Designed miniproteins, single chains, continued (4). Designs and how they scored, part 29

Each design is a single chain, and the fold is of that chain. pLDDT is the mean over its residues in the fold that is shown.

## One batch from the design tools (miniprotein)

Design m13035
Fold by ESMFold2-Fast:
Structure m13035 (fold): chain A 65 residues (1-65)
Amino acid sequence: MPSLEGLIKSFEKKSGYSFTDEAKKYLLEGIPDNGEGLRRLDYLLKKALSKAKGNVITLEDVKSI
């Protein structure tokens, strides 16, 4: 019973970065809740990390991907 929200939390813990609630909502809307969604989440996470200036990934950072 994995959830996309659970995956985002796992990445936050591993990377030391956190997502704003708006950024999480945008990702959950843009990512299908199936096997394809896992690969999209990995790609978006890597891009969001590269754009973040601090330890917080904002909606603007995610939208700029």
Scores: mean pLDDT 73

Design m13036
Fold by ESMFold2-Fast:
Structure m13036 (fold): chain A 63 residues (1-63)
Amino acid sequence: SELVERFRKRLGGVDEELLEKARKAAEELLEEARRLEKTDPKRAELLRGIAEGVLLLGEAIAG
């Protein structure tokens, strides 16, 4: 998609180490969201959405 191509250009190329760091950060956000699910479900939902978006874009950018 055009959106994925724009992200690739903004990053100046794909770096596997940077993609791995982004994946680890997203996994940590998912863990935090799971912890918050019962105490702050709206924040948990937001964090889950952000983390999933990062993972999906990372995979799309990597190819």
Scores: mean pLDDT 75

Design m13037
Fold by ESMFold2-Fast:
Structure m13037 (fold): chain A 66 residues (1-66)
Amino acid sequence: SAEEKAYELGREFARAVAAGDDAAAGKAAAEAGELIRAQPTPEAQARVAEAFARGADEARAALAAA
């Protein structure tokens, strides 16, 4: 689903930011933005955006725990 893809992109984005990989971070954010814009309703757009944020937050927590 778009939410699952956004969640994975959020994880990738957070890891790229932590690694200082600006190109990878920008790519993940751009792909997530495309997925959000492709959604048919504002409610679906919000759910996909929330999935991206959730993925990023969980990846940051995992990095802090490692």
Scores: mean pLDDT 86

Design m13038
Fold by ESMFold2-Fast:
Structure m13038 (fold): chain A 68 residues (1-68)
Amino acid sequence: PISLPVSSLPFSDDPEVAARVAAIAILAAAGEGEEAIETALELAAESDERDREALLRLAEALRRGLEA
């Protein structure tokens, strides 16, 4: 299982973004790493520049976990 402290990433105070980021973390913890990566990339495409950068970092960390 891939685990990542999502709360340590610098996201906006938007509760909708926070909820979707939490869902990504849950998918990763459940072993759905590929789905978690895809969801993070989709959210990044819809997000402001700061949140996009944080989501891309999250996707990269998840990708490294899958490859290890």
Scores: mean pLDDT 70

Design m13039
Fold by ESMFold2-Fast:
Structure m13039 (fold): chain A 70 residues (1-70)
Amino acid sequence: EVKERIKEVGERLNDLLEKATTPAAIEHARRAGEALVKAIKAYQEGNVDEAKRYIDEAERHLDAAEAANA
């Protein structure tokens, strides 16, 4: 699940970066990217719980970026 969620967040972020037009959407996308990097690192280190927390954070920023871009 964690590996699949990391992949899904990465795909959403890539799609969003192609579509983001407002500074607020771009900033939330940037923060989602930072959280994704932290999730990947935690997952690679075997810290599944921490990886899940960072994935949740990335998903929240992606949702906020999509809302800000509307």
Scores: mean pLDDT 82

Design m13040
Fold by ESMFold2-Fast:
Structure m13040 (fold): chain A 62 residues (1-62)
Amino acid sequence: STRDRILDAALALFREKGFENTTVRQIAEAAGVGVGTIYSHFKSKDALREAVAARLAAELEA
């Protein structure tokens, strides 16, 4: 899904260059979506980070 692509791109970039050095625009480019599409799924960059953390917690069930 689009949401999953955004989360995967965000996690990869946060791991590579850290949260502060990663822009929403770079996440949008990596996910193949527009910046507006990211903000339609996540209200802020902090909300996106929280969603990435929740995704990682869910993956630990596998």
Scores: mean pLDDT 80

Design m13041
Fold by ESMFold2-Fast:
Structure m13041 (fold): chain A 76 residues (1-76)
Amino acid sequence: SLEERIQKAVELAKKGTEEDIKELSKIVNSMTPEEQARIGRAIAKEIGVEEALKIIDKLDLTPEQKQLLRDAVLSV
């Protein structure tokens, strides 16, 4: 389910290892922009805005995807 994928994304961001970040990038790339924004907000709520922004910068994503996630994080 979408909720299970969001929960997994939050857990990966919270652990923040190189392998976790790689797996998180794969999850984000498999999702729509609206679902990506939901992941960004969920991560920020769990680990805080500052740490969420650091994680986003490490993700293997396009500049446009990273900006979408940053905007979502900053909306929390």
Scores: mean pLDDT 87

Design m13042
Fold by ESMFold2-Fast:
Formats: C-alpha cells, structure tokens, sequence
Structure m13042 (fold): chain A 61 residues (1-61)
C-alpha cells in the first residue's frame, strides 16, 4: 500500500539520520516523493516531503 511505501521511506531515512548522514536521508526522501508523484500517489508523496522538511530543520541545529 502507499502507507507501507511512506513508512519504508521514513525508516530508510531514519537509518541514515542515525548514522549522522542527514544529506543522504533527505535525498532518499526527496527521490521517493518524486517516484510516488510519478505513480499518482500525491498524498503519500506529500507525507514523505513533510518528513524531509522535518529533517532539514533538524540538520540546521
């Protein structure tokens, strides 16, 4: 389901974040959101982009 794709993307990003790699975490979320949009899963893409924005704010700390 689209919810499983969103959860998978967040889990992958959290793995990179835990390793201290915020740039890669954000990049994977952005790439996933683009793919979801290409598949017409706009709500799922929005959720992934929202998480990417949260990580950007954390990285500025």
Amino acid sequence: SSEDLVEGAKNAADGYKKAGDYERAIAILEGTAEQLEAWGLDEAAEKVREYAEELRKEAEK
Scores: mean pLDDT 84

Design m13043
Fold by ESMFold2-Fast:
Structure m13043 (fold): chain A 73 residues (1-73)
Amino acid sequence: MERFEELKERLEELIEELEELGTEEGKKAVELLREGLREAERLAEQGKIELAIEALEQAIGVAEKTLEYLKKA
């Protein structure tokens, strides 16, 4: 459970940072990432914790890569 909460907090931090950039691409990424977060929460509620953690890790990777790309623009 602790790992899930840690990853959730990290993803929410990245989403906030993407929103702060104020770009249209960042806004679209935030929408996609928020959907991913909701899906991970549903998986965790169903007891599929390992799958939920995997989903969060993938979303975080996407968020980090997107943020790096947008900061260069």
Scores: mean pLDDT 82

Design m13044
Fold by ESMFold2-Fast:
Structure m13044 (fold): chain A 58 residues (1-58)
Amino acid sequence: MEVARAVAPVPATSPDELALRPGDLVEILEEVDEEWWLVRNLVTGEEGRVPKSYLEPL
């Protein structure tokens, strides 16, 4: 399981995006493209796209 932490607040501006708070832990499910990852919040179980620049791999 590849895990990352949100390093900044992540807004969801589209229904397919996931909003995160700093310190939220996510599982990286898929690299959608060079800028976006499909992730799952490890606490809520919610899935969505997040810009990879907001995430720090653990």
Scores: mean pLDDT 82

Design m13045
Fold by ESMFold2-Fast:
Structure m13045 (fold): chain A 76 residues (1-76)
Amino acid sequence: MDEAEKLAKEAVEETKRVVEALLKLGKDKEAIDYENESFAQITKLLYDKNVEELKKLAEELKKKAEELERKKKEAE
């Protein structure tokens, strides 16, 4: 239980980073859609206690956030 909850919390935090990056790029609709889709996935995986898929999702979200943040810096 604790591990799945921890991974879900990490995935939520990484989702918020992606959303913030998209909002700063003026992609408001994409940010809202991304947040809703990511939250639905996290909720389902947490309910199913699918630790392996939560780990994959958290890692993917982290990479996505880092790439968006890097691209924004390069565009400035």
Scores: mean pLDDT 80

Design m13046
Fold by ESMFold2-Fast:
Structure m13046 (fold): chain A 70 residues (1-70)
Amino acid sequence: LAAEHERLVAEAKAAIEAGDLERAMALLDEAVALTAEWAREQFGEEADALAAEARARAEAEVRAAYAAVA
């Protein structure tokens, strides 16, 4: 679900700001897994493309937050 995905990404960004990269990566993985599972349930054959797009967005946001802290 988009709202839950946004929440997990926001928590990952907060973890990066706190210096907890292990937690940030775990939260990002949860957001990606949640989106991939939801996409498979809703779209079947289109799920791979949607999951890849959601993952790319989440990773880009987390990497941007990391770059801002580093």
Scores: mean pLDDT 67

Design m13047
Fold by ESMFold2-Fast:
Structure m13047 (fold): chain A 56 residues (1-56)
Amino acid sequence: SAIARFAERAGISPATIRRMSDRERLELIARVVGGGTLEGAEEVQRLLEEIRRDLE
């Protein structure tokens, strides 16, 4: 699942991501990915969409 893959990348539990608000998830993804480039910003958006889909 997207949540499990990102949790491993972020060094946290999938349960932690599930308990976070949408804003907290966005902030975490941006910190882990480093959204300071176009490529980073695109990856942030992709991961956020994948995690939202996984939560459905």
Scores: mean pLDDT 80

Design m13048
Fold by ESMFold2-Fast:
Structure m13048 (fold): chain A 81 residues (1-81)
Amino acid sequence: SMKKEEIKKEARKAGMTDEEIDLLLSYDWSDEEFELVLKAIKEGKGKQLIGGIRQARQLGESGVVSDEEQEKLLSDYIKQT
């Protein structure tokens, strides 16, 4: 996908690791969410975004939230970042 390629380029330029980029692209983002992710990276918020994603994943893995609730938390976090 052209949007995924642009995110990879901008994230690498921002100093994000391959592991952080792979984590970010492991989620099935909507087109709107991809645009918000790209904006966050360009604004220097890439590390903050990864921190929020890791926190939501930890809540899901620990059973505090369902997979559906984790997806909602991620979507809401991206829209607020």
Scores: mean pLDDT 78

Design m13049
Fold by ESMFold2-Fast:
Structure m13049 (fold): chain A 102 residues (1-102)
Amino acid sequence: LAELAEQAEGLREAVEEARRAAEAGDLERAADLAEAVAEGAEALAEKAEDPEVAEELRKAAEHARKAAEAARAGDGERAVEHLEKAIEHLEEAVRLAREKAE
């Protein structure tokens, strides 16, 4: 759905902000943003009627959660790595959702 693609795009922007926070050494902000992205991506996956879109959103949520865990552990490099993977999966979810929009 086009609305789902717009919401997933918003989550991608949030992940990019989390990555910038992690790169700047603000790991608390990076963790908070990554956790919010994980919750948002899981909620969108439940609303996704297409199983491929839902799967990409769940993968994005998993990587966002791992990024939050890494940031809370003080591992900024691992946080950035997982945020980059979350961006990749959100971009794929947006692409698939737009192609499959009714």
Scores: mean pLDDT 85

Design m13050
Fold by ESMFold2-Fast:
Structure m13050 (fold): chain A 56 residues (1-56)
Amino acid sequence: GRAEELAEKAVRAAEEGDREKALELGGEAVREALREGNEELAREIQRRVLEAMGAK
């Protein structure tokens, strides 16, 4: 879905070192997941983006 597509773009931006773009796209992905009523997906997206940025 759209949330997953945005999350994939956010992870790619994080891997490329574009922290600002990663946070912006990651925030959009989390908002889309919450709009779909999927809190589990929202948490998973946040975790993946933070891990890709080097946060444990």
Scores: mean pLDDT 82

Design m13051
Fold by ESMFold2-Fast:
Structure m13051 (fold): chain A 74 residues (1-74)
Amino acid sequence: MSVHDAVTEAFVKTLEDKGQLKAAEAARQAGKEASSESVNTVITKMGLAALKAGASHEDVSAAQLAGQRAAAEA
């Protein structure tokens, strides 16, 4: 399992746990598109996609923190 996969799953799960299913789907797609980028760039792009899909800045901030923690634990 790659660090990118761990980051993407942590980010998406955080949004799903908050009921943000469309934002989670948008974030997962953005993560796939940015799979060749650095972890920080992937987290940023997933956050932007989630915001565009209607997630709050608070929910996106929590998801970004979860992604960063998943990267540090991998």
Scores: mean pLDDT 82

Design m13052
Fold by ESMFold2-Fast:
Structure m13052 (fold): chain A 86 residues (1-86)
Amino acid sequence: MTKEERIKKAEKYVELARKNLDDPEKAADYLSKALEELGLSADEAEELTLELVDFMEKNNIKGGWSKEALEYLIKKIEEIIEKRKK
């Protein structure tokens, strides 16, 4: 698969996650698949995890997949996708 095909597949998974925010486990699974298609480095994955944890702490979100946490992760993954297109 080309880099362009991987990016398009990641975008499709992000769209599916957005459509399934009412099913947090399903939305989270789609976002995991988007991240797999993007092929994040260990450093990029750690940075994304730390940013998510910081967001959850600052917004008093306690554990599990909340809609707010999923929407934040979608935004961050979209930022990664845009960076990959450049």
Scores: mean pLDDT 79

Design m13053
Fold by ESMFold2-Fast:
Structure m13053 (fold): chain A 58 residues (1-58)
Amino acid sequence: MNTPESFLETLKKALEEKDPEARERVNRAFTTPDGRPLSEEELKRAKEALEQYLKEAA
């Protein structure tokens, strides 16, 4: 109840409901090519990208 991952999942669901196309961009932003879990550094960048997408989608 206090992890960046929870925030990313919440944003992903919000985008799914608003814009299906934006959902793919979000998935691409916070998923590694190998399917491995994101590092803290990558999560931070993904959060910034997700916030940007939400702001632009609004």
Scores: mean pLDDT 59

Design m13054
Fold by ESMFold2-Fast:
Structure m13054 (fold): chain A 68 residues (1-68)
Amino acid sequence: SREEQAERAREAMLRGGASEEAAERLYEAVKNGDAKAADDALTRAVALGEVSPEAAREAGRYVHEALG
């Protein structure tokens, strides 16, 4: 389900060093079906160095599975 993929993306972000706030932004975007917000949240976390590139790629796969 979309919510299950949102949770997996959030967990990947947290394992990669993202804050709870950054991970929650991605979770909400994916859960709400907002592909632009999800992309913006992930891009911002990477740009700010909040998450490892490896974890960002993993989270991005879950986003793609959830939202197309």
Scores: mean pLDDT 86

Design m13055
Fold by ESMFold2-Fast:
Structure m13055 (fold): chain A 64 residues (1-64)
Amino acid sequence: MISEEEIEKFKKELDEIANDKSLTPEQKRERANLVVIKYSKGKTDEEVLEFAEIFRKYYEEKLK
């Protein structure tokens, strides 16, 4: 079970990437993928899927 604090930190790192005007859209996607990988380390399959769903929703809402 992923903690609410960890989810908020994850979203905050994605927001920092999304708001970085020095990055191209491609670089933003690459950095966001690295954040997903970072937060997936040491997690169960269920927790990895939860992060993947959060990322997919974030991508649909903010990175398009």
Scores: mean pLDDT 76

Design m13056
Fold by ESMFold2-Fast:
Structure m13056 (fold): chain A 61 residues (1-61)
Amino acid sequence: SVEEQEAELDMLETGGRLAIEQGDEVTLAGILEALEWLLRESTDPAVRERLRAEIARLKAA
């Protein structure tokens, strides 16, 4: 569901932020894989936009 996808995105956003802060490259790579998988599963335009923005943000870090 969209609600479940938004909740998962929120968790991954938090995890990505912490991984960057700690320099945890392995955790960051896993979070990027999870975000890209969620993007493939999501059909909601708002969720897809948030996922694309977060993937771009983490890749730029």
Scores: mean pLDDT 84

Design m13057
Fold by ESMFold2-Fast:
Structure m13057 (fold): chain A 70 residues (1-70)
Amino acid sequence: SEEAEKWLEKGKEAFEKGDYDTAVIYYGKAIQYDPDNAEAWRLLGEVYEKLGRTASAAQLRAKADALDPA
């Protein structure tokens, strides 16, 4: 959890800088440490939308919604 939080923050920083490829890697690391973190899955989905990968983004959002239904 603590390690997942560190990678999640690094991913957010990369995303804010427009470094979407790095954000994918860092959010992926956060998910490796905490696969139940719905926020990490949602943020990864948002990056995939920025990259134009709409179908992949939808799948990532569905995973996040399954972990933490709105």
Scores: mean pLDDT 84

Design m13058
Fold by ESMFold2-Fast:
Structure m13058 (fold): chain A 75 residues (1-75)
Amino acid sequence: LDGLADNLIATAEAEAGPETAEAVRRALEAARSPEEARRLAEEVRRTALAGGASRVMAEGIGRGVLTLALQRIAA
């Protein structure tokens, strides 16, 4: 799980800059419920778009945050 989170953060930094990478890190640490995970994943997707990521990449980053956050909550 940690390795997947590190890879997602690295992808976010490469595609959308350090602000998006930090948003990914904070979202994964802060999400405590499925509803919160969905909200934070959507915030990360918007941050990635603002950081210069393509729509496809921003969607991928947001989906990655949602998947990892939900796995952490379910564990």
Scores: mean pLDDT 85

Design m13059
Fold by ESMFold2-Fast:
Structure m13059 (fold): chain A 54 residues (1-54)
Amino acid sequence: LPSLEELKEKIKEAIEKKDEELYDEVREALLELLERGDYEKVDELVKLVNELLE
């Protein structure tokens, strides 16, 4: 699994480029974090997505 900072950069790039493949990659990483019970990282990434989306 990529680091939290790497995932944040991927999220920014996915939103900026509207790249469906990057969206799928980010979604899969979030699901893996949820399966690992890493809820704090999931919360930080979801918060970032909400801040970047209108």
Scores: mean pLDDT 77

Design m13060
Fold by ESMFold2-Fast:
Parts: C-alpha cells; structure tokens; sequence
Structure m13060 (fold): chain A 70 residues (1-70)
C-alpha cells in the first residue's frame, strides 16, 4: 500500500494522471480505508475533468473521516 501510494504521488507530480489513478486504485485495493489514497484519487479525477467521479470519491472520503472521528 505505501509503495503504491508513493508511486501514485510521483506520477501525479509529473502530470501522469492515468498512472496516478492506477497506483492509487492499487493502494485502495489493499487498504479500502486509506484516507490519503482516496483524497489523492479524487484530486486526480478533478484534474482529468471527471467531476462526477471526483465528487463520488470526495463523498466516500468524507464518510470515512466521520467514521474515524467517532
């Protein structure tokens, strides 16, 4: 999970959003409650102009933050 998250961030910083999506999805497959991976995946979809997917992931991120705050 940590390695996938790191590679996803490196791809995002280079502007390789397609590769960033792949690595963040791999991180979420291993840890579905990874707050950072969800946040970064939503940012990538926003950069790609996929507003619907970005909003769906932001909603999931918000729900998970509520769960962890309780």
Amino acid sequence: AEEDLKKGREAFEKGDYETAVEYFQKALEKDPENIEALRLLAEVYRKLGDTEKAEEIYRKHAQLLEKKAA
Scores: mean pLDDT 78

Design m13061
Fold by ESMFold2-Fast:
Structure m13061 (fold): chain A 108 residues (1-108)
Amino acid sequence: MVVLTQPKSVTVGEGGSVMIPAVASEDVGRNVSWYQQKPGEPPKLLITNADTLAPGVRPRFSGTGEGKNYFLNISDVQREDEAVYYAQSNSHSPPIFGPGTTLTVVPA
C-alpha cells in the first residue's frame, strides 16, 4: 500500500515562494495530483500528472517531481493561498491522499 508523507505545516511571507513536498513510499510514476482545500470552499484541483496545471488555476502554482518525490510550488504567495494542500497518488485504486500540509501566510 502506498503511503504519502507531507509536512504538517509550512509558513511563508506574503509575496514569497514556497515548495510543499510529498514523498511516496514507492515509485508512483508521476500519477500525482495536488488539491487546495480552503475553509468554506470546495476542494480545488491544482495539478495533475505531477506537473500539469488544471484548467482555471493561476500560473503561480506549479508541480515538479518524479519517482517518490513530488513538490507543489507556489510563487508570489498571497494571503488567499492559506489552505490545506493535499497530494493524491493515482497509481492504485482507490486513490491515496496524503495527510495534507497547512500553509500559513504571514504579512510582508
Scores: mean pLDDT 85

Design m13062
Fold by ESMFold2-Fast:
Structure m13062 (fold): chain A 93 residues (1-93)
Amino acid sequence: SREELIERIKALLREMLEIARASPGVSPAQLAELEELIREAIRYLEEGNLDKAEDLLDEFLDRLLNLLASDPEARARVLALYREIKKLLEELK
């Protein structure tokens, strides 16, 4: 169902935030900014505005990857999780 797809996306986003939280290169302020981008993206997903949700999630990914610039293993994990999110977003269309 649509609701189950959104819950799966939320779970994957939580995993990406846990990678950020475990990173010594990510400050509490930067983590809060990432959490706000996710909150706004989820709101748009729930409203059915997939284009705006995807734009915000792409911004979230770009910011997170920049913060993880010195951690290739964390970057690879984040990219794998985001590929799964993109598949789920396509299923919502």
Scores: mean pLDDT 89

Design m13063
Fold by ESMFold2-Fast:
Structure m13063 (fold): chain A 64 residues (1-64)
Amino acid sequence: PILKATSDLSPTVLAAAERDLREAFPEAKITREGNTLIVEAPNQELADEIKERLEKAGFKVEEL
């Protein structure tokens, strides 16, 4: 599954969120494009966990 997470958070907060996500979910591929994170999860269970974490951090998350 592929997730698209968008926010109006500052670059510093986005960088912290990206780092935290990479540390928590090393099996996911994370790409940052401006104010958007694209996350490729290896399975649906991990995608659901990543989505919940990102939503709690203030991101709007869409499954592609």
Scores: mean pLDDT 80

Design m13064
Fold by ESMFold2-Fast:
Structure m13064 (fold): chain A 63 residues (1-63)
Amino acid sequence: SKLVEKAKELNEKELSPEEMARGIADILDEVGDEIFEQLIAEGKLSPQAVADYERARAARAAA
């Protein structure tokens, strides 16, 4: 999937922490929002995964 491919690219690049956070927020903006919201609604994500998603959404709002 596009989400997995973009995440792999970020993990392989030598990025600053700020650039990494921005890249994750970008992936969620373009590819992940609908999928993540569906998984949350179905209760398929751990509480930690939900917290990580919310953190990434907040980072995107700050950009």
Scores: mean pLDDT 64

Design m13065
Fold by ESMFold2-Fast:
Structure m13065 (fold): chain A 62 residues (1-62)
Amino acid sequence: DADAYYEKGLEALAKGDWDTAVEYFKKALELDPKHVKAKIGALVTLPGLGKTEQAAKLAPLL
């Protein structure tokens, strides 16, 4: 579910795996577009990514 993907995103973020964190936050938002925690996670990862293509994947979900 959305919460499970959000938790996996946090785990990836803690490991410094920004690409994986982005994909998990995206999956959480696909399941629940109003998932506030996943939106916050996505917003926090965007400045750290420095990768336009990953930012583009999250932007439509924010």
Scores: mean pLDDT 72

Design m13066
Fold by ESMFold2-Fast:
Structure m13066 (fold): chain A 59 residues (1-59)
Amino acid sequence: MSEEERKKLEGEMLIALGRMAKAVGDNELAKKLFKEAIEIGKEDEELVKEAKELIEEIE
C-alpha cells in the first residue's frame, strides 16, 4: 500500500468518524475530525471538498 493510498484511507476514516460524531450531537468533535481529514488527505481534492462542506454544515 502506498503512502498516498494510506493517507486517503485515513482521511476517509476520519470523515466517517466525524459524521458519526455529528449524528450523536458532538459537533465539536466532528469539526476536529473533519479538519484532521483535510490535513491528512489534502492531496485528494474530492475528500477535502467533502470535509469542508461538512464543516460548513456544522458551523
Scores: mean pLDDT 80

Design m13067
Fold by ESMFold2-Fast:
Structure m13067 (fold): chain A 58 residues (1-58)
Amino acid sequence: MSEIQQLKEQAEQLFERAQRLEEGAKQASPKMAEQLLKKAKEFQEQGEKLRQEAEELE
């Protein structure tokens, strides 16, 4: 229970951080936007992996 909950919470935090970076990219220069979107994609991929691990444990 606790481990599954921790993985889900970590995934949510990563998705939230990715969303913030995407919002920041909308207000940034094209060069900065590219870097922010790349970082957001990395966080989304990490979050998805943790979500899958949590589902596997259920």
Scores: mean pLDDT 82

Design m13068
Fold by ESMFold2-Fast:
Structure m13068 (fold): chain A 67 residues (1-67)
Amino acid sequence: EASAQAARLLTKGVSAYEKGDYETAAKYFEEAIKLDPSNKVAWRLLAEAYRKLGDTEKAEEYEQKAA
């Protein structure tokens, strides 16, 4: 199930984020969104990861997707 796989990817992304690996976290969140683009939490997490990376333009774009 795509939603279950997306949830697994979100868990991996959060683990990477907690370790300060924001690049890896963003990649996992992007893959989760590809499987389940309706998950607003995934879009918010992706925005936060890009904010940590200093990419405020992408962070704002993904925050808009979470609205």
Scores: mean pLDDT 84

Design m13069
Fold by ESMFold2-Fast:
Structure m13069 (fold): chain A 69 residues (1-69)
Amino acid sequence: MDAKKYNELGEELFKKGDLEKAKEYYEKAIEIDPNYAEAWKNLGEVLFKLGLYEEAKEYFEKAEELDPE
């Protein structure tokens, strides 16, 4: 499975509220493609929902570094 597919599966799980599985799939996407800005952003959003705000901030900053708007 490629990084994009893992990111898509993570997004589906995030929509269903399965934050732990969403995190797992986003981490797999990043393991395959560490420059995948959207996966870093999505992982940050999962961490934010889990109450891990400081870790979420670091991951959002990583996503911004890779793909600044």
Scores: mean pLDDT 83

Design m13070
Fold by ESMFold2-Fast:
Structure m13070 (fold): chain A 65 residues (1-65)
Amino acid sequence: MSEIDGAVYLISLAVASTIGDVELRVEDGRLVITIKSEDEETKERLIKVAEEYKKHSGLAEIRVV
């Protein structure tokens, strides 16, 4: 899909990383998204955001702690 759609999801994940719910790294030219939230509802929401980013970019790995 469009780059703008992917950027919106990425910005949401970046905001979550500032409060410790997500960790973002670049590995082998792909974004590694680690979801660290202890709250199950927040964790589920962030997983969905990360999956949407992956659908738009094709270059993401999602990890859940």
Scores: mean pLDDT 78

Design m13071
Fold by ESMFold2-Fast:
Structure m13071 (fold): chain A 69 residues (1-69)
Amino acid sequence: SEAYDLFLEARNAARPLLDNPEVQRALEQLGQAAVDYDTATDPEQQEQARQQLLQASQQLLEAVRRAQS
């Protein structure tokens, strides 16, 4: 749930910055991580996907921060 909550936060923070190329790239990566998280079936895949979703969400938040500067 923590990974998913951060995903939602990052996606919402990116919404006003969709014309920024760095934000767009980070959103594409986040989208792939979210698909991997939703489709993971075994516990090892689920934990790996969770970590990737957290990392991608953090990368998007960093891209948003840079775009706001």
Scores: mean pLDDT 84

Design m13072
Fold by ESMFold2-Fast:
Structure m13072 (fold): chain A 85 residues (1-85)
Amino acid sequence: SKKENLERAAKLYETEAINAEKLASQFDAQADSYLAQGKAETDPAKRAELEAKAQTFRDRAQSYRDGAKKANELAEKYKKEVEEL
């Protein structure tokens, strides 16, 4: 039914948001690890490479948080559509 399909879609997007937030946290932890390695690195070229890797993981974390926000917005949209049936 339309109601069951909308409820399933809402739950799917809620799950996607939770998974995306979990991945964002993991990527932030990787970024922190690379930054710590960079602070200990005495070779400027290697330090710059580690800092660049950290920034890449931060950018990925932000991308997943943006995805989580969009997924939550879709979940709320489908929940509202169920209430209007």
Scores: mean pLDDT 91

Design m13073
Fold by ESMFold2-Fast:
Structure m13073 (fold): chain A 81 residues (1-81)
Amino acid sequence: MADVDAALAEIYLAIGKMLESKGDFEGAAESYRKAAEIAEPVDKQLAAEAYENLSQVYEKLGKTDEAEKWRKKAEELRKEA
């Protein structure tokens, strides 16, 4: 189950990166959020990467407070990994 969840999180992370490359920052944020939520209980490094990408996308959307929140979350998870 955990292995499947990690694989699913990686798929959502890849979708987010693809959407971000196309300029779909709202879609990228949704995919990165799903990746982070799925990864958090099973792979803290993967969750941290997803939250870091989510933070960058929120910054591009002008949502600076949300971007900082997710950047700090990613940093915390990296320290726990």
Scores: mean pLDDT 83

